# Designed miniproteins, single chains, continued (3), part 23

Each design is a single chain, and the fold is of that chain. pLDDT is the mean over its residues in the fold that is shown.

## One batch from the design tools (miniprotein)

Design m8762
Fold by ESMFold2-Fast:
Structure m8762 (fold): chain A 76 residues (1-76)
Amino acid sequence: SAEQEAAVERFKAGLEEVMEKLKAGEISVEEAELILRIGEQEVRRLYEQGKLSEEQAAELRAALERGRRFIEELKK
């Protein structure tokens, strides 16, 4: 639905904002990791409730995975 598509885009935009804040030093690595963990739990919950399609859940998981890889690179 249009509402679900808008929610997916808002979630992706929110993750990009978190990564920008991390790059700018406005939030810690620990805070970014916590935000990604909460995001992963919410995507799983929404998918289990039928509020996200399999494609939408995969898209959001891919965005979360990109964020996780960026954080792991910062730690090394």
Scores: mean pLDDT 83

Design m8763
Fold by ESMFold2-Fast:
Structure m8763 (fold): chain A 65 residues (1-65)
Amino acid sequence: SIEEKNQKVAKLIGEILREIGDLLDEIIKERGGDISPDEEVKERAKKLNEENLKKLKEFEEEEKK
């Protein structure tokens, strides 16, 4: 069902947004409120982006089965 697919996509997007929020909260805690972009923040953002792209590809692969 297209409705079921839409719900899965919405859930995945929601998870991605929550993970971004969690990353920001972690940076704030570690840096006492400073979220200025540096190499550590960039690397953490890259890793999160790679994990989210992997989840998207796994979703696409599941849909092709």
Scores: mean pLDDT 72

Design m8764
Fold by ESMFold2-Fast:
Structure m8764 (fold): chain A 85 residues (1-85)
Amino acid sequence: TEAFREAAAEKAREFARQLSEYSGATVGVALRPGADGRIEAVFEIYKDGKTETSRLLLAERDGEVVFVGGPLSALVEEFLKAKAA
């Protein structure tokens, strides 16, 4: 549980940092308990006087922390597509 929380926090902070560098936005992240033992990462994205919120769920699978979905802002979807290319 504690190890999972730390790994999830690290993964969420890395994602926020990469998103900030990609977009030029200021990205904050907060973690909270999610449903079914998951952790919810809440990303607050500040760019051009606008605030957008994106939420990603993190789960532990075979000792690894993975993103398992959540409601995404348009900017987060764009960033994920760029990373997959």
Scores: mean pLDDT 77

Design m8765
Fold by ESMFold2-Fast:
Structure m8765 (fold): chain A 65 residues (1-65)
Amino acid sequence: MVEEVKKLLEEIDRAREAGDIQATVEAQKRLFEVLDKIVKSGNEKEFDEALKLLQEAARREAERR
């Protein structure tokens, strides 16, 4: 699941670079679905790691500008 989170974050980044709002929204929706599955499975460690990846991506995004 964490691997899927990484791939989805990359897809979001590419869609944003292309200016494709629809693709960005769809990828984000899919990302939240994966996170919900992790929470429902009770795998708190995987959820924590996914959150770390999200925060890291957000920080990089802010620097890219």
Scores: mean pLDDT 76

Design m8766
Fold by ESMFold2-Fast:
Structure m8766 (fold): chain A 91 residues (1-91)
Amino acid sequence: SSDDLLARFRGLLDEELLPLLAEARALLAAGDLAAAAELLEQVRLALAYFETEVAPALFAHLSPEQQAEVRARFAAVKAEYAALEAELAAA
């Protein structure tokens, strides 16, 4: 169902992407720029893959309200990623 697809999307964000961003932030705080860069590259590729390959197919099965939630959550993750990339570039 569309609710099951939305639950799987939430799980992927909470269990995969957000933990990687948290680890990248911790590595930046510790001054391990090389390790932080490697994790942020993994996040960048995952975000690009989701946006180009997953999201178009997923949105075909979601209600407008569910699509709005997916867009909002994804935008929040992209914003956190962009902030960490800016910190890495400034270091």
Scores: mean pLDDT 85

Design m8767
Fold by ESMFold2-Fast:
Structure m8767 (fold): chain A 76 residues (1-76)
Amino acid sequence: MSERELEAEVLAALARMQAEIAIKLAEKGDVESAREMLERIRRLKREAERLNAPEEVLREIEEAIRRVEEAIRKAE
């Protein structure tokens, strides 16, 4: 892997981990903290786009965002 590809994979891994935390926060009714985590994941997506990450990495981060948005929607 190139260094940029490795950086992109790390961003995807961070997005997945943060999404799991955000989902659990939303499930507990802590929607405010879940929204803060969602904004962090969105920043990771922008960084991955800046690095020209592979489509599969971007898709993984987008899926993480979608899952968190759905959890927040269900908690409201």
Scores: mean pLDDT 84

Design m8768
Fold by ESMFold2-Fast:
Structure m8768 (fold): chain A 100 residues (1-100)
Amino acid sequence: SLEKAKELIKKAEELIKKGEYEEAYKYLKQAILYADEETLPEVIKLLEKLLAKTDPTSGRAAELLDTLARLYEKMGKYEEAEEYRKKAEEARAIYAARQR
């Protein structure tokens, strides 16, 4: 539903502005379930903002990169999807090597 996606996106954007990245990610995961061609670009933009604030060696970075790959693929942007897929594989390898 378009309205639900827009509501969740707005909440996530406000949380990102406040530095509440964990809560923002929860709202963005919900927004993905309701996102369509109109709202997907905004979800992607906010996920990319979260990725920039995320420790690149963390499991969260791997999740964000994998999610971005899937969303770009859903939009038919296969080159961007492949780049994010490669970054997700690299992030997963780093995360697996550093598990404690």
Scores: mean pLDDT 85

Design m8769
Fold by ESMFold2-Fast:
Structure m8769 (fold): chain A 62 residues (1-62)
Amino acid sequence: SSRTVDTTSKVETEPVDAPEKKISFDSSTEQLSDTESRSTVNQVVETDTKKETTTTNVTTRV
């Protein structure tokens, strides 16, 4: 059987009040079944002018 990997990415940008640059990274992996797992990665980049959040979902099936 072939392994299938599905990736979905979303980027959201918004104004920010913080005067300094911050970078936050968070990831989690969830086992949905014997043949399927889902990983979610969130990266937040915050500057003095904007806040950008990138969320990536990866689903692996066998």
Scores: mean pLDDT 66

Design m8770
Fold by ESMFold2-Fast:
Structure m8770 (fold): chain A 97 residues (1-97)
Amino acid sequence: EELELVEEAVKIASKSQERIDAFYARLDELVEKLGNTPEVRRLRAVLGALIAAYVNKASKEVIDKLREMLREELARLSPEVRQAFVDAIREFLKEFS
């Protein structure tokens, strides 16, 4: 469920530069609240790679690999950080759904 929600947000963000900017603005707010931890940095890197893959119409194999990396990074987050991230994703989706 959480992986599917994040993947949907990444697909929506990938449709325009304005949406990408809005997505990263919400991640920047998360970093300000929770700190620039290694877990948050890894999550941000994988999200950036996945956005780039969708923008560049990468192969299914590349998307599947990045999706697995995203699942692993989500699993590494503490419950508090994961909840704050999921809340930020839901707010992004409300803006662009």
Scores: mean pLDDT 84

Design m8771
Fold by ESMFold2-Fast:
Structure m8771 (fold): chain A 94 residues (1-94)
Amino acid sequence: SSLQKQIDELLNKQIERFQELKEQYPEIAEKTDELIKSLQEARENNSSPDEVAEILVKREREIMEDPTLTQQQKVILGSEIGVGLIGLSVLKLS
């Protein structure tokens, strides 16, 4: 469907952004890889915008509660998740 194509394009863009983030911040590569894997799985499962948003919200909570991450690392990861959530919100309103 047209909507599924838009979701796939959005997921591909978010995966690309997280891959770039991983290259820029190798110290958070493991956490960034977990996010990439979650988004790849969502794409493979033809997840709805709401399902993708739930995945990102859950991951953001896990990151914010992770005692091994610094405040700066939480801000970096949380900011990119926030961009993904905004993109999904715009798509849902379309």
Scores: mean pLDDT 85

Design m8772
Fold by ESMFold2-Fast:
Structure m8772 (fold): chain A 76 residues (1-76)
Amino acid sequence: MEELKEEAVERLAALLQEKAGMDAATARAFARHVAEEIAARSASEEEFRKAVDELLALLENGASPEEIRALLDSLA
């Protein structure tokens, strides 16, 4: 799980920098928060991978960091 979380952080941070114009430090902090929230709500590594892939697809399609945060809040 830890390695999957770290790879998710790197992938999410890269897309946040490219698509949302975030600086590297802010993008990594946000990506880590997102990865930790998804990991906490995932019962398995498979669920974690699926959730991360869906978030990556949303970012690639132009979703804002605000939309990602709203999605995470809705999971609570």
Scores: mean pLDDT 77

Design m8773
Fold by ESMFold2-Fast:
Structure m8773 (fold): chain A 79 residues (1-79)
Amino acid sequence: VRETARAAVAAGLDALRHVPARPASEETLELIDKARARVRELAPAGMLPLLDMMLSALRQSPDEVTRAVLDAILAALEA
């Protein structure tokens, strides 16, 4: 549980540093909403507030950053 939570955060932060800035598109915003529902099902209870905060920040973040962070978080949670 704690290991999965830490891996998800680490993967998200790593992706955030690597990708150039671009505004989030409507498609990416829809993916964020779908990912939010998935995260609520898969995430450990203690991580939900942190993941919700990260997803809210991603709505204002570049598309490439947002997609990379979402993919990393979902992959870590589904592992």
Scores: mean pLDDT 66

Design m8774
Fold by ESMFold2-Fast:
Structure m8774 (fold): chain A 81 residues (1-81)
Amino acid sequence: SEEARKYFEEIKELVRKGDYAGASRVAVEAYKKGMELVEEIAEIAKKEKDPTPLFMFSFVLRMMGELERAEKYHKEALSLL
């Protein structure tokens, strides 16, 4: 979706600038909108071979106590390195 692309580009740009707090905030906003949006952003990240949003979602999910989902995205991010 266009919304997923917008979140992907925003997370990527914030991390490029070293604004990890901003990137985490945007990732939390996507998570609060629902896992369907998070999964769409993760698919864009995998297709474009950019591990950045996957690492951000792994971090956010771990903070939220969703350890199994966090581990899944962490492994997917590492596979793109």
Scores: mean pLDDT 87

Design m8775
Fold by ESMFold2-Fast:
Structure m8775 (fold): chain A 88 residues (1-88)
Amino acid sequence: MLEEIRRHVEEAEEHAQRALDLFKNATSEKQLEEAKRHVDRAGLHVARAVSLAKESGSPEAQELADRALTAVNEAHEAYLKKVEEFKK
């Protein structure tokens, strides 16, 4: 279980970071859509990590899941901000 949680945390953090990097250089709606796919993928992995961490009862697993959740939330906030910039 901890190994599976760690895998989902790493995948979530990797996709969240890719989204942030893509938002930095996004100048078109198509590029914004690509970055959003990474945010969505990160969200799926963090949801699974959080669920498994809760089931495990492990403080270590919960800390890993919380770290991934923070990274995904930052990527999601960056997406919302970038969408606002494209509407202006």
Scores: mean pLDDT 84

Design m8776
Fold by ESMFold2-Fast:
Structure m8776 (fold): chain A 94 residues (1-94)
Amino acid sequence: MEEELKRAEEEAEELFREGERLYREGQRLIDQGLASPDRAALFARAAELYREAARKYLEAIKLSEKTPKRLEEFRRAAEEVGRNAVFAIARAGR
């Protein structure tokens, strides 16, 4: 029981870290796109990375239902990625 809870927490943390890696990579592509002739392609790739990051965060949230403190942190991360995904998608279309 306690070991199962610990494993769920470790799995949620790993998913959160993977989501953060994808989010940071997407943000890097946005920064590159602002100064690049390939802006549309870079923003489109960033949008894909943000969607994948959001998916990882949502999985972490599902595993963390029993830990409210971590759940709030994961929800905030998902909201931030969602906002930036909308921004990247809008800019990819130009």
Scores: mean pLDDT 75

Design m8777
Fold by ESMFold2-Fast:
Structure m8777 (fold): chain A 76 residues (1-76)
Amino acid sequence: MEEKKKIEEVKKLLDEYKAAAEAFLENPEDEAARAAAEAKLKEAQKAIAEYKIGYEEAAEVFAELEALAKELGLSE
């Protein structure tokens, strides 16, 4: 069952993104932390879109990622 692997991988990427985002929020002057958070955000967004996780769950996760990205100023 490949779908279970995909869901676990996406959750791992989301956890990595949240960790990187928290590190950046703790040190907002750290450009390396910001770049890491941006990279993890992109990776998580791509994985969610590609893996087609249940649409309702994916929508909520995307909304959470977008809200956090706006707070960090990481929109593109």
Scores: mean pLDDT 69

Design m8778
Fold by ESMFold2-Fast:
Structure m8778 (fold): chain A 66 residues (1-66)
Amino acid sequence: DLMSRINALIDQWGDAMLNSDYQTAYDYYLQIQRYMGGLNDKDRAIANRQFSARMNDVARQISARK
């Protein structure tokens, strides 16, 4: 299931960002973009919303670290 793989990559991207492992996060980002390119417009919109939600969650967690 391509959506399950994308969701797993989004989760792993977030974990790498939270660990300040930016090289690994960038590699996951490229994989997400590649797999999203294989989706239809409807599923791509859903995947983009999931990725945006994870990006917001990561930003919130980083901001709360002080």
Scores: mean pLDDT 86

Design m8779
Fold by ESMFold2-Fast:
Structure m8779 (fold): chain A 108 residues (1-108)
Amino acid sequence: MELDRALAEMQIGLANFYYRQGKYDDAVKYSQMALSISPEDMKSRGYTQLSRGYNGQGKYQESIDYAQKSISLNPNNSDGWRQLSDAYRKLGKYDLSQRYLEKAKELE
């Protein structure tokens, strides 16, 4: 629905705003709120924002899980691939990180 899309876009924007401030708990909260009202075609973006928020919190496995959900819904979502790369890099899995970063760059 158009109103749900607009509200989800706003909540994704707020999640990104709080992420940039280092307020990762708020970033996760607004990402979850966006996802709960997102139309199906926006759920990939909601999962990418959740992944980003969890990565900021140092919850790298949760970041990976949500990034995988994002790319499962939309394999062309370069941000989802970048979040997989970032989370694996934080876990010291550099080979996987490089592979997923390459995939993200191919989609840009």
Scores: mean pLDDT 86

Design m8780
Fold by ESMFold2-Fast:
Structure m8780 (fold): chain A 78 residues (1-78)
Amino acid sequence: MAALEALNEARLAELEPLAEAVRAGQPILTDAGEVIEDPEEARAYLQRRLAAAMREVAELAGLSAEERAALAATLATL
């Protein structure tokens, strides 16, 4: 549980600035140092990052397909 909570907190904290930037239509910076100015590409990048974070949390928690879908829905509202 502690590891799951720490991972969830770290992943949400990592992605929150990206989610805010995407919502505001601001450019985002990738891990590769590349700037994405196109809102559609920025959303696609955020969605890929959210999907990766969700998979890691789901694997640690042993979540069902329904629970994974609930996580995806929650992250999609960022």
Scores: mean pLDDT 69

Design m8781
Fold by ESMFold2-Fast:
Structure m8781 (fold): chain A 65 residues (1-65)
Amino acid sequence: SAAELIARGRALVDEAVAAARAGDVERGTQLGTKGIALLEEGGASQEEIDAAARRVGEATRAAAR
């Protein structure tokens, strides 16, 4: 269902941020990409999708340097 896709997408975005903050940039990027794709497929708002992309991008940039 759309609700299940959004819930899984949110969980993966949270895992992506946590992985990146732990120094696993590769895992953070992979989980973030998958999480955002699930949010899009589930029909999450553009605001939520953009916010998720910013959170993942900021965490991966900080971890990479």
Scores: mean pLDDT 88

Design m8782
Fold by ESMFold2-Fast:
Order: structure tokens, then sequence, then C-alpha cells
Structure m8782 (fold): chain A 64 residues (1-64)
């Protein structure tokens, strides 16, 4: 597949996970950058991206 919706979904999900991991590691600058990328690539609002990152943080903590 060349350029499909699937590419966008996979990309922003990766950025959200990366942002959550960066937050947990205390790297606020990287977390903010990855959050902004997820927001732009996924077409998400600040509220939505915040919710997704919060859920991801919760999931990572449960697996630790």
Amino acid sequence: MEEAKRRQELSYKGWITGAAMAELRGDKKTAATLRALAKKVGGLSDAEVDKLIAKEIEEIKKNS
C-alpha cells in the first residue's frame, strides 16, 4: 500500500506511545514534541491527544 489512512493511524499511535514513554522518563521536551506530532498527524484536539497519552501512561505502568 502506498499512501493510505492506515499509515496515518500507525504513525500517530507511535507518537502517542513515544510521548507517554518520554513523560514517564521525565523527558518533558521530547514528550511535548512527540505529542505535537501525534496531534498534527492524527488530526486530534489537545483534549483527545491528552486522553490518549494518559491512557498509554496507565497501560505502561500496569505492565511495569
Scores: mean pLDDT 75

Design m8783
Fold by ESMFold2-Fast:
Structure m8783 (fold): chain A 58 residues (1-58)
Amino acid sequence: GAEEAYEMGYKGGLAGGKSGGAAGGRSGWQTGHFDAVQGGGEPEAAKKGGEEGAKAGA
């Protein structure tokens, strides 16, 4: 569901942001978004999670 997709995106963005700053955050949220969508998650929620995670990690 949306919450799982958001969390998956957030974890990806956060991990990327921590390791690579803004550039890593972008790559991380994109990967998290892709993984969430492949798992049947909602793309909008995954994107929001990834963007927020990337900002939090950087």
Scores: mean pLDDT 69

Design m8784
Fold by ESMFold2-Fast:
Order: C-alpha cells, then sequence, then structure tokens
Structure m8784 (fold): chain A 113 residues (1-113)
C-alpha cells in the first residue's frame, strides 16, 4: 500500500506530485556526505506542534509570525500529506519504512516516540 492509495481511500484528492514532493522533503533531511538522517529534534517537534496549533486555531508560544507565514504558504494538500505521513511514522512504522526508508523513519521516531 502506498501513501497515495491511503489518502485516496480516505477521500482526499491529493495529487501524486504533491505526495512525491512531501516524501522527497522528508528524505532530503539526510546528510549528503554520510547518507544518515540529519533532522534536528527541536525543529521537527516544534514544526509538528506549530502545524497542530495552526489546524486547531490555537495560539502557541512557538507559532511565531514567520512560522505562521511558512505554514500559510503550504497548500492544504501538503498539510494533509504531512499529517498523514507523521501519523504513519508513529503508528504504522512498517508502512513508513516502505515509503521513506528505515533510516529516515528511525530519525523521526526518535522525536515522536
Amino acid sequence: MTLEEVLKELGLNVSKEVVDEVLESFKNNRDPLTGLPAIPAGDLVVGILDLAAYQLGLESPHLTPERREAIDALSWQKKAVIQALLYIIKYEPELAEKLLGKETVEAYKEFLE
């Protein structure tokens, strides 16, 4: 099962181009010299909290004007794919490993627990 198939089953009309772009952005957090995941823990956790606060219309001490502008620049499709992917990393790790590769998933799991 692919992420695109999961999104379609949930009734979300997200283009393959958007799905591929989000998957690539997760993979691009690799160190180009070592090939290991290079995702800063604090940045990932804050990003998840900022996205959650934004979706719920809540104020957050970490949701600065600059971060809100960056989130607002994301299409609803990109936001949906990011949320689905983070959920899959946390709760469906075998599927996440098939989509992103084991090293990328292990980096994200360190922060999502």
Scores: mean pLDDT 60

Design m8785
Fold by ESMFold2-Fast:
Structure m8785 (fold): chain A 63 residues (1-63)
Amino acid sequence: MEELARRYVEAIRAGDRDAALEAFNQLIKEAKKKGIDPKTVFEMILKAREELEAERARQAAAA
């Protein structure tokens, strides 16, 4: 789940819409399989986004 959420956010950041859609579809499929509600899926996506933003901020501060 978290790996798929991270993959989705990375694809969005890269502008790769096809990869983003594939990751999102896999994320929804796994959520249904595990009985995870949509709110929890969104929280996983937000967490992955925050982690990637923190990485970008560190790169920007170092540049």
Scores: mean pLDDT 78

Design m8786
Fold by ESMFold2-Fast:
Formats: sequence, C-alpha cells, structure tokens
Structure m8786 (fold): chain A 94 residues (1-94)
Amino acid sequence: SMMDNILNTSSQIFSLTYQIVDSVINGDDTSQQQYMSQLDQQMQQMIDQYRTMGSPYGQQQIQRIDRIQQMDTGNRVTSYQQLSSQTISWLRQQ
C-alpha cells in the first residue's frame, strides 16, 4: 500500500540519519558524504510518495520537507530524524 511505501521510506531515512550522526562522531567523512547523498535520494522519494497521495496531510508534509531542505546540514539531519520518527509512529498507530 501507499502507507507501507511511506513507512518503508521513513524507516530508511531514520536509519540514514543515525548512520550520518555515527559517521560524524567517528570522523568518517567519506561515509558521512555517502549517507548524506542516500538521504537526499530517500527524501526525494518521500516527496514523490506524498505528491502521489494527493491528500491535505501529504501536502502539509511536502511543505515541512521544503522548510527542512532550507536548513543547514546539521539542523536538516536532526529535522529529518524527527520527521521520519514521527511518521513511523503515526503510521504504526493506523
């Protein structure tokens, strides 16, 4: 289902944000850049999924993601982590 696709994408985003934080803590710049690239790709998939949904909720989430994309890298990663965590929790309660 569309909800299962969003759940899967959100889970990947959440995992990637933790991998980025871990790579920063360990000083692994190469892994950090690779995970950031993967995160950007997963975020684009999430935007496309919400556009396909066509709901008011989906449009609100697209606007939230657009604001996050304007943040600096550190704040962006933290905000993506919060967004993905909240989305996973919300979907699991359905």
Scores: mean pLDDT 86

Design m8787
Fold by ESMFold2-Fast:
Structure m8787 (fold): chain A 87 residues (1-87)
Amino acid sequence: SAALRERIAAQLSALLPQFRAALKSEDEKIRETAIGYLRTAIQLAREIGADEVLAQLEALVEEIKKEDPELYEKLQKAEPWTGSGIL
């Protein structure tokens, strides 16, 4: 359903500020949790064809890469990111 996809996309978009804040945390558990949620959100956005929210989530990944290269490396090394799951 298009209406269901729009609702899920809106919910994912609403989580962007929380992802941004959590990924900048000095608490390792908060960062690990946020990395897992971000990975899952990107996968879900791709599966439902929510191109607009997918672009926003990918822009957040690029922002992390620019602002905190160490956190970006941790995101890439996180177990959920190492699999051939999203192609």
Scores: mean pLDDT 74

Design m8788
Fold by ESMFold2-Fast:
Structure m8788 (fold): chain A 78 residues (1-78)
Amino acid sequence: KPVVIVATSREVAERAAKELGIEGHILDGPTGVDEAIELAKRGENVLLVAPTRGLSEAAALRIKKEVPDAEVILATPP
């Protein structure tokens, strides 16, 4: 099953991916959520950067709704 990590920064996303032992496509910018959904539907792992906590939470909910079999992880700073 695909794993999607949603984080407020690239550094947080990369740290979470390293801790979980996964590699994935790093996405940032305004189309990142749509691209993450497409990649996850293909079974690809994704590291999605969203600039605020609210945007990260919204993105995680949308990805889980569109790709129910994806494991969605909201990564927090330490």
Scores: mean pLDDT 80

Design m8789
Fold by ESMFold2-Fast:
Structure m8789 (fold): chain A 56 residues (1-56)
Amino acid sequence: MMPSDEEVAEVLARMFASIARKYPSEETIEWLREKAEDESLHPVIREMARETIEKL
């Protein structure tokens, strides 16, 4: 059984926030923007990447 979109969003939010906190660089921000704009990725992943950028 696949986890719900809400559960996936929570895990991804924590992961992206952790990466941004540990590696606070322009390269990390650009990487997150690429994930937010990558249409091949699940919408939940893209939303969490955008949210992480907003919190930086």
Scores: mean pLDDT 74

Design m8790
Fold by ESMFold2-Fast:
Structure m8790 (fold): chain A 79 residues (1-79)
Amino acid sequence: LLKQAQQLLQKGIQHVKQGDYDGAAQQAEEASRLLSKVDSPDAENASDSARSASVHAKQGDGEKALEQLKHALELVKKS
């Protein structure tokens, strides 16, 4: 789950950089779903950050979406 969530978060970052906010939102939502199944404080916080990234991406806020995706990725690395 953590490795798959990490890959989804990395893909989300790439989608934001390409201006594909719909793709970024989809990757972030899927990562959040997988992370919510991991019983770990870092994974729970990463899930919340990924969910926030999806919301910001859907609003067209690429800067905040990227910030939240990077934060989620760092938390996953600690898990």
Scores: mean pLDDT 84

Design m8791
Fold by ESMFold2-Fast:
Structure m8791 (fold): chain A 67 residues (1-67)
Amino acid sequence: AKEAAERLRELAERAPAGSEAIREVADVLEKTGSLDEARRKLVEALLQGRLSVEAAAAAQAILDEAE
């Protein structure tokens, strides 16, 4: 959980759009320890237009590696 959250924060620093949304996903993962809650937050942010499809895909890959 902590390692995946750190990778998400690193992605947020490099993302051209959606850095705050990706940081929120990392915070949810670290606080809850739940990949499902983190994925839910990521999908919510994507549906709200707060990050690009490419950034969402990169964040999803980090979460999949943590499983």
Scores: mean pLDDT 78

Design m8792
Fold by ESMFold2-Fast:
Structure m8792 (fold): chain A 75 residues (1-75)
Amino acid sequence: VDYAAVLASGDATALARAYLESRGLRFDDPRLWLPAETLLFSNPPRSLAEISRETGLSRRTLRRLRARVEAHLAA
């Protein structure tokens, strides 16, 4: 999955589809985490402080989400 191209589109539905596809069509609801994951991989890149303010998630949670997605894309 070309996650960078999907992120550049700004399409939340396309991001959800790419996320599920990258996870082998796991039936998790991507909407629960997708806003934070979208912001972590936005163009231009946003700071963890900014994303934390927008999503209400801690910077630690955001780092873990980024690492999870990056690890999955590397596999």
Scores: mean pLDDT 58

Design m8793
Fold by ESMFold2-Fast:
Structure m8793 (fold): chain A 68 residues (1-68)
Amino acid sequence: RTLSVVEAVEVVQALAARGLLSVAQSERIVGEIVARGPLTTEELMELIERVAGVPRAEVERVLRELGL
């Protein structure tokens, strides 16, 4: 499914709150989300894995918890 910029940023904030992303990694990922606009859940998982090495399974868990 396609996420809005706001929804994608909420996922990044939730991962950061869990200690899975540093401040620098969060800022970099949010910057790329804002530059791209709306993206799929798959594209978000790929972006987070590339920038921060967070496993896709952890991102999927956060998406499920947020109802996304």
Scores: mean pLDDT 84

Design m8794
Fold by ESMFold2-Fast:
Structure m8794 (fold): chain A 82 residues (1-82)
Amino acid sequence: SKEKFKELLRKLKEYIENQDSMSLEELLKENEEISKLLEEVLGKGVDIDDIIEKTKEFLEKYSEELTKEELEVVNEILSLLN
């Protein structure tokens, strides 16, 4: 759902901001909560390219419904993944 995708993006940003030395790949492997939420939102066997693509689709579809802060989170995650 849209709300669960927003929650996933917020948790990814918060964790990245608090963990300077960890790559995104390591973060996804070590953080079971984020990994589980990722599987619930995007399905099993999702890789980084799938996350990027789904995030772009989410931004395009819901950009007008997102707050400025939520848009900044989405754009920051996309920058980190690309």
Scores: mean pLDDT 69

Design m8795
Fold by ESMFold2-Fast:
Structure m8795 (fold): chain A 94 residues (1-94)
Amino acid sequence: LEELRKKVEEKSEALRILNTYVAKEDGEIDVEPEELTPEEMERARQLAEKAHQIAKEYGDEKLASKSLDDFVEAYRIHRAVEKKAEERRKLREL
């Protein structure tokens, strides 16, 4: 059960990377990639690898052909989008 929960969480994060990549390519996202610490970059690479595996399993040839660096950039963009949403939420609370 714990192993299954971990797999679901990792898959969810990887799917967010894939969705962010697609949204960026479609021009729906216009934010600069977030600058990450070396530790966060290591995490980003792990998630990018999971995203690449999912794209390959899904049979999406276009996504499967993308580099890990493309998915790392998508993760950095996702982080920037989340930060922007948090800033917007704080402004509403002010």
Scores: mean pLDDT 75

Design m8796
Fold by ESMFold2-Fast:
Parts: C-alpha cells; structure tokens; sequence
Structure m8796 (fold): chain A 81 residues (1-81)
C-alpha cells in the first residue's frame, strides 16, 4: 500500500503531466471538449493505477477529483475564463 507521501508525489507528477497536456492541446488547436476528454482519460488511468497499488477507493477518488479541479482551473485560466 502506498503511503500518503507516495500518493501525493504521484499526484503532483500527474498534475504536472496534465498541465503539460493542456498546454500542448491548446498549442495544437484542440477544442476545450477534446482537452477535457484527454484529461478525464488520464485521470481515470491514474485512479485505476492507485487502486492497483492498494490505495483505498475513497482516497484514490478524492486525489483524482482534486487534480481534476486544479487542472480544470488551469485550463480555464489559459482560455481566459
């Protein structure tokens, strides 16, 4: 089972990757819907990886949701919303 510190380190790495995905999507001319779909896809992969590594469902969901909120905020800021 991952420690809280290990979960937070993985969360930080995933958030950084998703912010980069947002930047690349905007540069490539992806729609807001395309970017959100890709972010959701990656977060679902991350959630499943946490479960596979023995993280409890509630904890894994809470971490993924937090990252989603932060990345959505970043995307909205980049789009001037």
Amino acid sequence: MLSEEEVEELARKVEEELRKLVDEGIEKGWSHEEIVAKVTEKLNEFYEELLKKGVEEERAFAVALRIYIEVESYLNEKLGL
Scores: mean pLDDT 85

Design m8797
Fold by ESMFold2-Fast:
Order: C-alpha cells, then structure tokens, then sequence
Structure m8797 (fold): chain A 80 residues (1-80)
C-alpha cells in the first residue's frame, strides 16, 4: 500500500540519520547538509500523504520529523 511504502521510506530516512550522526569521517557541516537533504525527503513524503488524504499518517510523520530535528541538534551539541 502507499501507507506501507511511506512508513518504510521514513524508517529508512531515520536509519540514515543515525548513520550520519555516528559517521566519524563526516564534518559537522557535511552531517548538517546530509541531514537537511533527508529532511527534504521527509517533507515530500508528508506533502504526498496530505495530497492523498492520509492526514493521520501525515501528522505522525510531521511529529517524527520534529523529533529527528531535536535529536540531531542534541547530538551535534554533544560533539561541540
């Protein structure tokens, strides 16, 4: 289903963010750039869910996106 595909893509984005946070070969600037690219992918998923009328799932994805932003900022602050 479209919902299952969207959830799978979000889960893959979350895993990629964890990899970026833990990648010692990447600078803070490179981590931030990659994180922003992944957040743009999450926004596209959100927009498609809203357009197709999956409003409850869209809300959950928006909440997960905000949690990821806070987590990423917290982890970058720990590296400074």
Amino acid sequence: SFEEKALKEVKEIEKEIEKIINDESLSVEEKTKKFNELMEKMKKIYDELVEKGYLDLAKKIAERAQELKLKFQEKLDELL
Scores: mean pLDDT 85

